# Ledger of designs, part 87: designed miniproteins, single chains, continued (3)

Each design is a single chain, and the fold is of that chain. pLDDT is the mean over its residues in the fold that is shown.

## One batch from the design tools (miniprotein)

Design m11013
Fold by ESMFold2-Fast:
Structure m11013 (fold): chain A 94 residues (1-94)
Amino acid sequence: MLDDAIRLLDTAIRAARQGDYDSAIRYASRARRLAGQALSQAGRHSDAVRIGRLVQQAIDAARQGDYDSAIRYLQQARDQVRQSQRQVRQQQQS
């Protein structure tokens, strides 16, 4: 499930770099929902909140025309989902 969220964030970052901010916001919002649901089910509510905040900051930056900040926040959100996924997988294997 978190793999899909990472893939959607990568797609959002690519869309943003191409100037397609409407698609970037759409993909980022889907990724936030998917990551939030998966992390909440795993008992990682603080991770879900943090990732949601980063995605919201990216959307707000894009709406204000600060596209460099929007891309940076999306990259930070992706990295946080990736880290949370590794922690969840390690806990399940241990």
Scores: mean pLDDT 83

Design m11014
Fold by ESMFold2-Fast:
Structure m11014 (fold): chain A 101 residues (1-101)
Amino acid sequence: AAELVELLRLAARAQGADEVADWLASRTVGVLIRKTDGRYEVLIAASDRPEVTDAELEALVNHPDPLLPEGARAFAIVSETEAELEEILARIRALAEEARR
């Protein structure tokens, strides 16, 4: 979880999304990896609260409200194959390395 969050933070910085990078660095983040309806999903939830539980992450995923609670946000990385998910994660790692330069 922590490794993927750090890679996403660096990737966001590389893309010029400093607000997202700072938010991920300053707030608790939960990560869930699952397969749903034949698709692979990496689901990432961040919150202003110091703690995020698996139950809270599942609530954000399984009952998507178009208006998330203030201070809570969820991101989804979706792919139709495991290979496609691997490529997306590899790209995130590449962007993170670019941000370190």
Scores: mean pLDDT 64

Design m11015
Fold by ESMFold2-Fast:
Structure m11015 (fold): chain A 73 residues (1-73)
Amino acid sequence: MSAKERAALADLRRLLESEDDPERVREVMLKALQNDPDAISEAALQELVDWARAQGREAIAEAIEEVLREHRA
């Protein structure tokens, strides 16, 4: 994982810690990937899913998984 990707993951984690709306999380992440498809890898998105589940934030984890599925398609 690149230093830029690691920084982006840290910024997203900070956003997710304060955001309880899974639809907003999905929208923000989809827009980011549309602007720069290489900004975050599928592996990095999976790390965010795992982190959100570890925090007990299932709705947020589900939203990130939806983004991962759309990015893969």
Scores: mean pLDDT 73

Design m11016
Fold by ESMFold2-Fast:
Structure m11016 (fold): chain A 120 residues (1-120)
Amino acid sequence: AVKELEKILEEYSEKFQEKIWNKDIKGAIETIKEYGEEVVKLVKENPDIPKEEVVRALNEITRAVILVMKMANVPEEKIEEFEEKSKKFQEKILKAKPEEIPKILEEWREYVEKFLKEIE
């Protein structure tokens, strides 16, 4: 579970960095979406994953989205809005029961996809 989450993070971080290095914004967005889906799936299948590790994965995706938004010249106010909302999702996960975490992650993933569609 935790090791599988770490492996997903490593694989998607490498792929994401390659897209960013090549200035492939569309590829970077697709990588973020795939990473989000894999994290949600893993957490749904492994409710024993600690909340702190889930928050860590959410933070890594949030940072990737912010980087893509900056590269796409998204206004600072919108980037700040995304960052504040992502922080609230992290707090919600930390306060949630394990059985509620997958739903919160799915809501956050949908929110991320909404922001990414405005960049595409």
Scores: mean pLDDT 84

Design m11017
Fold by ESMFold2-Fast:
Structure m11017 (fold): chain A 78 residues (1-78)
Amino acid sequence: SPLTQELLEWVRNVLVPKAKEALELAKEGKLEKAKQIFEEMKEEVRKFLEKAKEAGDEEAVELAEKTIKTIEEEESLI
C-alpha cells in the first residue's frame, strides 16, 4: 500500500539513521538526548499509525504498531 511504502521509506531514510545517532549519544553518556530522539521517532510513527487506521490499511497499521514496539524496546535498553 502507499502508506506501507511511505513508512518503509521513512524507516530507511529517517528512523535507522536517527536510531544510530541515539545509540552513539547513549554511548557518550548523553542519555537524555538519546531518549529525546526515540520519543520524537515514536511520535512520528504514531502519526503514521493514525493515517493507516483512517485509511483502513491493516498492513500499514500492523507495520506501524510493530515499529513503535521496536523503538520502545530499544529505548528501554538506555
Scores: mean pLDDT 87

Design m11018
Fold by ESMFold2-Fast:
Structure m11018 (fold): chain A 57 residues (1-57)
Amino acid sequence: GPHEAAEAAGLAAAGAVARGEAGPEQASKMSHEAIAKGLPAEEAGKYAREKAIAAGP
């Protein structure tokens, strides 16, 4: 559900930041974008991570 999607997106984006693959501002922004799109948890996490990494540090 939306709560699980939010958790997945947040954790995936935070993981990318911890590894130096993404900046925290873009990670937060992309997490919110994934949730706003209504994606399932797995897709929300993947979207947030990939978009945050693509935006760069």
Scores: mean pLDDT 80

Design m11019
Fold by ESMFold2-Fast:
Order: sequence, then structure tokens, then C-alpha cells
Structure m11019 (fold): chain A 91 residues (1-91)
Amino acid sequence: MTKIEYLQKIKNMSREELINYITQNITPENVEENEIKGKIIEYLQLDDPSREQELINFLNQYENSESKTVKEMLAAVYAYLGYLEKAEKIY
């Protein structure tokens, strides 16, 4: 699967499928990565479109992270939200 194919697959995921993907495939290596993962899952579970900007603002704080784990989580969530160009840059 190419990078573009992977990100397009994530974009077409339901919220539940994305939560399951992050839970099953993203393994945090430290406390910060675990906290970021937990917060992303929390926002996704809220199912509140009015809070989407809060999620985006949260993700933006970590855009310059050198952690592969953080980059994979951010790329997946940005792709899901439809920000494919941003997801491609991070991934």
C-alpha cells in the first residue's frame, strides 16, 4: 500500500474504525505519546462536530514532533478529517 492509498483509506474510515485503528496499531513508547493517544481517542469519542476545532488545535501543537508514533497518529487523524495534504506532509 502506498502512502497516498493508506491516507485515503483512513479518510474513508468511520469514527469507530479510526478509534479501533489507533487503539490496535499505535503503541506508545513513552508517557507523552500515551497521553496524546488518549486525548485523540477522547476527542473522537465525543462525537461533537462543534468540538472539531478543539481537536485540530490540539493536533497542531504536535505538528513538529520528531516522534514517529506521534506523526503516525497525527497523519491518521488529519487524513480522517479530510486534511490529506497536511497528513501527507507529516507522514
Scores: mean pLDDT 81

Design m11020
Fold by ESMFold2-Fast:
Structure m11020 (fold): chain A 75 residues (1-75)
Amino acid sequence: MEEIDRDVANALAEIGLAIAKKTGDAEYAVRLVERFVAEGYRLDPDILREVSDLAEKAGMTEQAERLRKLAEEVA
């Protein structure tokens, strides 16, 4: 079911974000979130914004801008 799949994707994205914040591995969180978005999952805008901020700090400007714009459009 789409709802269960969405909730699972968001939970995994939150775990990935927590790991990235603790380890400083922004690329891990960005890749995880980009994969879920590419597979059609609708992620919470707050998760997208936080991953975008981590990506900016890591110098991943293009990915950061894309995720921020996506967060604004799904809010």
Scores: mean pLDDT 78

Design m11021
Fold by ESMFold2-Fast:
Parts: sequence; structure tokens; C-alpha cells
Structure m11021 (fold): chain A 82 residues (1-82)
Amino acid sequence: MLEKVLELAKKYQLELIKTNDPKYAAKLLALGVAYKGIKEGLSAKEIYERMVEALQTHSGLSEEEAKEIVEEIFKELGIEVK
């Protein structure tokens, strides 16, 4: 799992460099929260909730925008919340 997070981080970092789209900066922040949560042994639900909170608090995203980003990341990582 941690390897997939690092591969996805590399992909988002490359896209940020290519496009200069701030959504990739937000995705990298969320992915950093996911990495820490996985390393600490948190549940998928707890990781999801922390990622959403971090995006709202630090990236200024709405709850709906934060959830959209987190769900996209979870889909790419193959993580199910239930």
C-alpha cells in the first residue's frame, strides 16, 4: 500500500509540474495524510475523514470538493471505505 501511495505521489507531482494546476497540490497534501494514516495503522474510514478535514483546513476546499479528491485518490489506490 505505501508503495502505491508513493507512486501516486510521483504521478501527481509530475502532473503539477506539467499543468501548474493547484488541484494536484491539494491531491499531494491529501496523499501525505493518507501515507501517515496507513503508516500509523488507521482504518480506511479514519484515513478518509482525516484527508477530507486536511483539505478543508489547509487547502480551503469545501466538504464536497474535498470528498471528490479523496474518493478519486481512494479509487486510484484501490481502497474501499466499506
Scores: mean pLDDT 82

Design m11022
Fold by ESMFold2-Fast:
Structure m11022 (fold): chain A 90 residues (1-90)
Amino acid sequence: SVAELEERRARLEAELAAQLASTAPEDRKQVELENQRRLAEERKRIVMELLEAEKERTDDPKSQQLIDETMELIEKRYEELMAKLDELAG
């Protein structure tokens, strides 16, 4: 359910915040960038799970095509974000 997915996201955010709070100041930038990657991955997973569920609920080919196009756009934006985070880390 949406509530279960939101709880998963909130739990991950809390875990990552606790990790960052216990990290030495000199390592914080690297940990923060890794945390941004993990949060982006989980957010993508949640949205993709919701879109896949909606695709399974519809028998309309045009709606299925729109969902597929939306999923492809999300994949592309995720790849662009990962590339940007890699640039910031290097």
Scores: mean pLDDT 83

Design m11023
Fold by ESMFold2-Fast:
Structure m11023 (fold): chain A 76 residues (1-76)
Amino acid sequence: SMAEELIEKVAEILREHGAESFAELVREVGRRNLEGIYPILVYVLKQMPEEVREKVLEELEKIDPELAKKIREMLK
């Protein structure tokens, strides 16, 4: 499904930027409740250096622009 593809792509982006444990958490939570990934993403991105955070957000925008927009607002 589209949701399963989104979850796997999000997890892969996190894994590529060193957040392996959070990538696994996104898979587990996202399969049960897609909206549950939002607080996980906000938490992880707040822990990242600003340059890494921007790269992750840009990759999220390529996958789902609305998701990236929501996350950017939550990071303010």
Scores: mean pLDDT 85

Design m11024
Fold by ESMFold2-Fast:
Structure m11024 (fold): chain A 88 residues (1-88)
Amino acid sequence: EEEKKKELLELAEENIETILKNIPKKLKENVGMSEKDVKEIMEWLKKKLEEIRKKLEEAKSPEEMKEIMLTEFEKLVAELVEKVNKIL
């Protein structure tokens, strides 16, 4: 159980790193956002991903971790799209 939780956390960390690497490139190249706006969104995104990681670390079972991952990442994508559209 603890081993499975660690594997899921490692998978989440790998996905977080991939998101943090790819999203700023997409925002700059495909959306044409300014470096200032990209930085603001990335600071927000980094904090949200840290919150998700902490929730996963606090989860008591692999099943709870999967539920958190599905719910929190879906919410994160929706909030990211809204922020990009508003250029906050």
Scores: mean pLDDT 80

Design m11025
Fold by ESMFold2-Fast:
Structure m11025 (fold): chain A 68 residues (1-68)
Amino acid sequence: SSDEKRIDAISEAARKLAEAGLRDEEKVKEFVDELVKKGVISEEDGKTLRKQYLLGVEASEERRRLLA
């Protein structure tokens, strides 16, 4: 189904982001924008993925700062 393909695309994009070790907002944006340009993920799903990924990075960094 289209939902299964959408979930698979989002999961693959998220996996690639994690494997690349991207933490910088601009680099994450560039990576996701390239996937959208290639038709791997939709613009809307790309924006959501980028936001969720960056929130995770921010939470991790903020936790590290607060515990230091």
Scores: mean pLDDT 78

Design m11026
Fold by ESMFold2-Fast:
Structure m11026 (fold): chain A 57 residues (1-57)
Amino acid sequence: SEVAELEKKREETLAQGDADVAAAYAQSPADGELGQRNRDLVVEGMTAAAEALRAAS
């Protein structure tokens, strides 16, 4: 299903995002905190999109 495919891509994106946030924290705590917030917003967007597709399916 489209939802399952999006959830798989979400997991792959989150794994990459975790590495990027860790690298940002290594530069400075402020950069790491900004990276974490951006990641959280992306996760919220992905969750909202998946819920919308489930409702439409």
Scores: mean pLDDT 75

Design m11027
Fold by ESMFold2-Fast:
Structure m11027 (fold): chain A 88 residues (1-88)
Amino acid sequence: TLKEALVDLANSKPKVGLGDVEALLRELGLDVAEALERARGKVSNTPSARRLYKIDPDVEVHPDVLGLLFDKDVEEGVEDIKAAVERI
């Protein structure tokens, strides 16, 4: 699944940027916007997501953070990563 691929990506690379996530979505044959739209339906741990998810494109990303990218977080801050992936 998409989340499994993201976890594998994080475990395979010491540094995972937002561009890597976007490239992964494309390689899986997924439209970036559509994939994020689907992921928005899943809610994880919003307090933890808000804290962990603030990351620069060139900074190391651990598996939990990548998992949160595809879990819906209705708290402010999640849009920063979403916007970076979608490049709005």
Scores: mean pLDDT 47

Design m11028
Fold by ESMFold2-Fast:
Structure m11028 (fold): chain A 100 residues (1-100)
Amino acid sequence: SMEELRRRGLIGSAIAAAIERLEEQEAAGERSERSELMARIREKFAAAPRDVSAFSAEELRVAAEAARERARELEEEGAAPEEVEALLEAARAAEELARA
């Protein structure tokens, strides 16, 4: 359905936020307690970019958190409200799948 395609796209956006956060941390020579989970997310996404069933509930929660952090950064930078809202919606979709 169109709704399922939209939900997969939103989850993909949250996953992308986690990968982007990991790449920023690696470039800065920094490591967080979530770096291992974000590395697993990147590996799984590289193997099957459209298969959201491959992600664990913990990985999906980390992706949701990364999407919310990116939304806050964009809001602070004066990004369009629609761009911030899209990331918050992506975070909600990832958390919803994590609860299923």
Scores: mean pLDDT 82

Design m11029
Fold by ESMFold2-Fast:
Structure m11029 (fold): chain A 80 residues (1-80)
Amino acid sequence: RTFASREEAKAGIEKLTQEAVEKAPSEELRKMIEGVGKMALDLLDAGADPNRVYTAAELAIAHYLGDEERFEEIARENIP
């Protein structure tokens, strides 16, 4: 995914966070995922690169959900 604007990245992060919260098997993990989403939105408001922030949020959420396959997919695409 590539975002042209902060607004697109914000919408993407909100959707990513909501979908991940629905998949979270515990209240503790749900809170951690919500925390990732909040941090990502705060970074966007601080002027961080939208695509970098989204990738970081995607990696963190995949890690919390234990989705090793998804984590590797994202890392392969975005990290050399």
Scores: mean pLDDT 76

Design m11030
Fold by ESMFold2-Fast:
Parts: sequence; structure tokens; C-alpha cells
Structure m11030 (fold): chain A 70 residues (1-70)
Amino acid sequence: MPDLSPAQQRAVRELHRILREKGVSEEEARRVMSLFLERLPGRSAAELEALLARLRQAKSGEEMEAIVRE
């Protein structure tokens, strides 16, 4: 990922950690990560922090996917 900002790189690492900690299925984790990466370009550091805070509060993989789709 050669052109990711430091904030974007941190956000990707943090999302990997959240997905592991929540124990979501591999398939759900793949969908959430794919959508997150697709929407990474154009997001500010503040937007990424807000998105990650919402993802930490999510109760299911379906909820996490819905949050990232916004």
C-alpha cells in the first residue's frame, strides 16, 4: 500500500485488530475490510477516527459492514 498516509495505515492496522478482537467470521471480516479499503481514499484522519470509534461499538459483523458502507 505505497501511497497510504500514516493515518490511513494506522486505521487499517486498527481495523484488523478490531475484527480479531470481536471474533467476526473470516467472510464477514473480508467484506468489512474490502469496503473499508475501497472507501479509504478521500477520508480525513478525523473521519477515520470517527469511523473506527463506531466500529469498536458495533455488536456484529453485519453492523460493522453497514457502518463502513456509509
Scores: mean pLDDT 79

Design m11031
Fold by ESMFold2-Fast:
Structure m11031 (fold): chain A 54 residues (1-54)
Amino acid sequence: MKVLVYVMPSRFEELYELAKKLGGSVKRVGTYLAEVEVPEDKVDELRKEGFGII
């Protein structure tokens, strides 16, 4: 599942590592935006770590 995530630039590394652990990928699409592809059942793990899903 692909989701847009609001992310502080200082947290991009954290987001990359989290997505990798969840079996997904991250593409930076803006200064505060990333497109994250993770399994559908893992999307809530992004929210639990404090990443804003759009």
Scores: mean pLDDT 81

Design m11032
Fold by ESMFold2-Fast:
Structure m11032 (fold): chain A 77 residues (1-77)
Amino acid sequence: SAAEKAELVAKFEELKKRAEELAKKSKDPEVKEQARGLVAAIDRLIARADTLSVEQLQRLLEEAQKALEELEKKIKE
């Protein structure tokens, strides 16, 4: 439904903000580059959300969340 897609897009926008913050605060050039890449990837997904199914968006959201969590771990560990 349109409401489900809107909720998923909002979650992608939250992940994008977290990735942007990581890119700003990280001192590691590799993490900065990967975080910027994740921001760009999320922007493309948001732009294409209307062309994707709810199932596809949920899968891509899980992948984006996992990618962000792994980047956050690299800085903290």
Scores: mean pLDDT 84

Design m11033
Fold by ESMFold2-Fast:
Structure m11033 (fold): chain A 77 residues (1-77)
Amino acid sequence: SMEELKEQVKEAFEELKERAEQGDELAGDQLKVLAVAMQELGLEEELIEEAQKLAGLPRNLEEALEKLRKIREEKAA
């Protein structure tokens, strides 16, 4: 169910949080994807913000979009 999926996402967040705080870049990248999933599932804003912060996302969405644009351009070349 959707509620079961929300709980699984919350559990994944707690595990990735610990790893990202230890400097695991892979966990940081996974947290970026997880933050999007959290928004789509309508999880608490506090959890989404924490995931974004741990993922090392820029201070605002405009900076994040610019960074994603550059990554896409590099991978498309």
Scores: mean pLDDT 74

Design m11034
Fold by ESMFold2-Fast:
Structure m11034 (fold): chain A 87 residues (1-87)
Amino acid sequence: SEIDKIEKEHLEKVRAILGEFLTRYRTASPAEAAALREETIARLVEEDKEYVERLKELGVEPRLSEEEIRAGIEAFVDALAASADAA
């Protein structure tokens, strides 16, 4: 279905962004890590906006506000960085 295609494309894009984040994060200085965090959050927010818009065109209502999505993305990226630092 068109929804399955949109979901698959969204997951592939998110995985690519997160994979790039982890690869770059492993060798980043503290200053580089801070800049990388902001870049990654911005990329994930833009991808989520495109994903939500595509779903809305098919009559699927967004569950969360843009502010809630951004907060969730920030928390997720921070948790991922903390997990990498603990390894």
Scores: mean pLDDT 85

Design m11035
Fold by ESMFold2-Fast:
Structure m11035 (fold): chain A 87 residues (1-87)
Amino acid sequence: APSPRELIERAIERLRELAERSKDPEIKKALENLVKYLEAVLNDPSVSEEEQREQAIIALGILVKELEGKDPELAKELQEVLDELRA
């Protein structure tokens, strides 16, 4: 099974791809901000891998909820990333 770190790194890659393809500047900024947050979580030596995964799940879950009304297709793609983090 992939490690918590590997799952977060895969989520970051997916979020970067979605940000690059986004034409909405507000959505692009939200995705880029989430990537920066997740990178900061991965680089925090005081946080365990399990705690890093929990923080990533919470942060991504917030973005999914914010986008459900604005871009339901993107919210669905982000939900798939979230589901992979939970596995």
Scores: mean pLDDT 86

Design m11036
Fold by ESMFold2-Fast:
Structure m11036 (fold): chain A 109 residues (1-109)
Amino acid sequence: TKALEILEEMIELVKKGIEIAQKAKDGKISQEEAVKKLREILDKLIELQKEFIRAYPDASYMQLFHLAVAVSSVYVAIRQVEAGKIELAIRNLESALETLEHLLEEVRK
């Protein structure tokens, strides 16, 4: 249950990240403001990843690997926004979201 709550919170943070990147693409916020907000999201995701590992000691190697890949995809997205590659950043955030949603379904079993 605690592990599920952590994954649900991580999913909501990545969804917020997609909205931020989309606002930058639409010119509603600056790329600089988007990077700042995405870094705040990444910091929270890193802490939640640590909490997940503590809350779910029976996690498989593949589950931990996919979790790490999802968090890393958010970091890559930040670098892509900094480089002006906003569409590519959105794709990487969407990939992170899909990975976390699949992990949530696996942990429910």
Scores: mean pLDDT 91

Design m11037
Fold by ESMFold2-Fast:
Structure m11037 (fold): chain A 87 residues (1-87)
Amino acid sequence: MDGEKIVETFRKTLISTAVGLKNEYKTDLERLEKAIQEITDKALEAVSGDEEVQKKIQNAAREILEDTKKKLEEETRKSEEEMRAKS
């Protein structure tokens, strides 16, 4: 099986899931991180024995988590700025 295709499928699935999780856990960053880690751990188990693919999955998960955290922080900051502007 093409490892590159596995990593790309994982990225697409995790990005889609992260958007949903961000909306559910917007006030609980720790829960969001745990959920993303659980999905990543399951993906790593599925590709056990392919160290290169496992490393790519781990890197993709970290990148998606960082992007999701940054977007959540930006949305929170923007909301706070709008509230201050109206007050």
Scores: mean pLDDT 75

Design m11038
Fold by ESMFold2-Fast:
Structure m11038 (fold): chain A 90 residues (1-90)
Amino acid sequence: MKEDLKKKAEEYENEIAEELRRFATLAGQAYGKDPGEIANEIARLMAEKGPVEGLREARKRFADNPEAQAEADRAMELVEKYEKLKKEIE
């Protein structure tokens, strides 16, 4: 059972990375910034405020269009599920 939880955590990590990449790309296009620059700001906010609150702040700063908002919301949902799963593995 622990191996199943670890696989699920890896799946969430991969899905989070993909959604964050999409969010950063859409935000970069909307703001005329490099997606890598947006991704670095998202990572900084997550480090400062925690994963969920950092993403919520990034959404406020960078998700000015419905598509970027949807990707940010999906990433936040995945991060919440991932954090809950990590507590169950511990």
Scores: mean pLDDT 79

Design m11039
Fold by ESMFold2-Fast:
Structure m11039 (fold): chain A 66 residues (1-66)
Amino acid sequence: ALTPEQRAEYIRRIREAKDWDELMAAVGELIAAASGEQRDAILRAVATNDPDLEKVKERVIAALEA
């Protein structure tokens, strides 16, 4: 499970991602670090096939804050 410090760091990296490559790199590391329901929530957030980078960031952050 993610610690509060790890969660805050991933939220920061996701917010600061300037493009899809940076976002997906951060998400890949996050998926590797997350477990159980948290991991599933993150996977659902990115599986939306949404072309809007900012909306995908919002969904991933919401999954992390749950």
Scores: mean pLDDT 80

Design m11040
Fold by ESMFold2-Fast:
Structure m11040 (fold): chain A 102 residues (1-102)
Amino acid sequence: MTPEEEERRRNLRDGVEALQQVADTAIEAAKKSLEEAKRASQGILNVADGIAAVDPERAEEIRKLAQEFTELILKAAENPSYLPEAKKAAQRLIDLVREAAE
């Protein structure tokens, strides 16, 4: 295994931890207000862009799942019935990055 491949896998693992943190923050923000949910959504997109930069092969899928998750967070802020779908979208995004790290 090359040093570059080891660094990539480490960055992806760090990305999983960052995604878990911003996802939890976004879910809590959605329970408080739409404005807080909008701010948390930007955090999700920023983390996803950072991960996409280190894994170009999955970049489009990572961005698509991050966008889906942010849309569900905004919907959940207006209607709590979307919270389970938002949590499921977060898990799909996290699982994709975790698989990329292996």
Scores: mean pLDDT 85

Design m11041
Fold by ESMFold2-Fast:
Structure m11041 (fold): chain A 84 residues (1-84)
Amino acid sequence: MKEEEERRRKEEERRREEERRLEEANAESREAEKAPLEEQVDLGVERLVDAVVNTILKRHDSEEMREEGEEFRKRLLELIEKAR
């Protein structure tokens, strides 16, 4: 039936559109790599977390800021692990 073919195509387009919208939200961070997402996201996010922590440490070389940066790193890595 023509209607059934139309429904299947719309369902595929809907899923593709939803995936594209989610990818658009993360385009700059992840789209350029576009390979095994689980591996590349882990590596990319770890480096991003390190960059953020290093930026904090550059601005403030205090003991409190170092502890805050380490806790921030741990929490982000835990969230990534849970999202796997």
Scores: mean pLDDT 63

Design m11042
Fold by ESMFold2-Fast:
Structure m11042 (fold): chain A 76 residues (1-76)
Amino acid sequence: MLSREELLEKLREELEKLKKEGAEQSVLEAAEFSIRAVELGDPKEQLRLHAEELIKRTTNEEEKERIRKITEELLK
């Protein structure tokens, strides 16, 4: 669907939006990890597993939702 370059640009836009909206550190870390994983060519399955781990560790429901949105954008 999206090229790697298009996906990276979209992810950077999402990260900037999250920073502007004052997202929690765990959500920002998820977005940054996602960008790095795509840049390095890591498998999307690794990204999914990492996001799921962050969601399990997060107690804030808003943070969980933001992590899910970031991951869904990456896998789209």
Scores: mean pLDDT 69

Design m11043
Fold by ESMFold2-Fast:
Structure m11043 (fold): chain A 75 residues (1-75)
Amino acid sequence: SMEELEEARRRAEEALREAEARRDQLSPKGQEYLDMARTAYERGLELEKEGRLEEALDMFRVAYMYAEAALAHLD
């Protein structure tokens, strides 16, 4: 649903914002996860623009997962 999509996007944005704020504190592995999170988030935005909403939802969930993984790898 659009509500699920909006929630997933918001959660991904918040987690990415937190991970970006702590970029200098991330281990090299944490930085890799942050880069993967950003790539997934950007793909989600493009899919949403194309009206591919289920794929966009999946990408925002993947972005959230990788952003959380980045935050789990603080130095």
Scores: mean pLDDT 90

Design m11044
Fold by ESMFold2-Fast:
Structure m11044 (fold): chain A 68 residues (1-68)
Amino acid sequence: SAEDEARILEIEREFLAHLAARAPQIPEAQLDALLVEAGRRFKEAQGDPERLREVREEMFARMDELAA
């Protein structure tokens, strides 16, 4: 639905914004591994806003941990 598509775009934009903020603080090898995993998991959750939100929350936690 258009509502689901809008929610998916919002999740994507929030993920990209958080990534932009945290990427400079994460070691390159760890960032590369995180992005590979994130890409795979977002692909698997494609079309499901609830699953995409869950993946986003998990990736946010991982980025914050690695940036500390």
Scores: mean pLDDT 83

Design m11045
Fold by ESMFold2-Fast:
Structure m11045 (fold): chain A 89 residues (1-89)
Amino acid sequence: SEKEKKRKLVSRGTGLALRAIGYAEQARIITRRDPSKRPIAERTEELAREAGALANEGMASDIEKGEELLKRAEELVREAERLAREAEA
């Protein structure tokens, strides 16, 4: 049903928004521990914040547009994760 599809969309968007918050927080911690990593950490935070915004917009959108926005949010969350791992190396 449409209601079930919307509930699944909101659940997926909520998960992405929480992951985005986590990577933004991790980026700030990385910068405070090692200021030389500021450029990669700031990029990680920017990607995480953009992903969070897209996840929130996706949850508020219709199903078709919401799915497109959440796919983009997932891409940005994965990129933020990769950069965070690189910054910790």
Scores: mean pLDDT 90

Design m11046
Fold by ESMFold2-Fast:
Structure m11046 (fold): chain A 66 residues (1-66)
Amino acid sequence: ARVTGELLLRAMEYISSLPEGTVLPSAAEFGRLLGVSQATASALLRALERLGAIERRDGRYVRRGP
């Protein structure tokens, strides 16, 4: 799946609305929230991790704080 700038901005806005340390939904649920496929949602989560907006803890994605 390809991540567009528009999808990345929408994902970032969603992440920014969550308290720091919030455990993110699964790729399937994240895809439903953004109206994209699970494969696209998985790619978005990896992109957010590479940007430092989220991190992996205990096999889950978690919103990073300051």
Scores: mean pLDDT 79

Design m11047
Fold by ESMFold2-Fast:
Structure m11047 (fold): chain A 90 residues (1-90)
Amino acid sequence: MVPRLRDPRIEEARRRVRELLERGKSLEEIIKEALERKDLPLLLVVFSEAANRGDPELLEKVAKAFEELGRPELAEIARSLARGVRERQR
């Protein structure tokens, strides 16, 4: 696999999020872990899961976490998705 086509750190983070969710951890707890570790790939996977769930409150928490990691462009994308998903709510 070519690293530039797909980031292996994101694949590892995806596996890790899956394991944490299987153990009963919430995405909010995983966001806190990503912030403590400054783990951007982990936060990107949580962002994808929040978007897939259609959870605007979780997307807002992800946006704040992106800002704390110095990624305001990703925070804006997360907030934009939260606004779009708000119509769906569930």
Scores: mean pLDDT 77

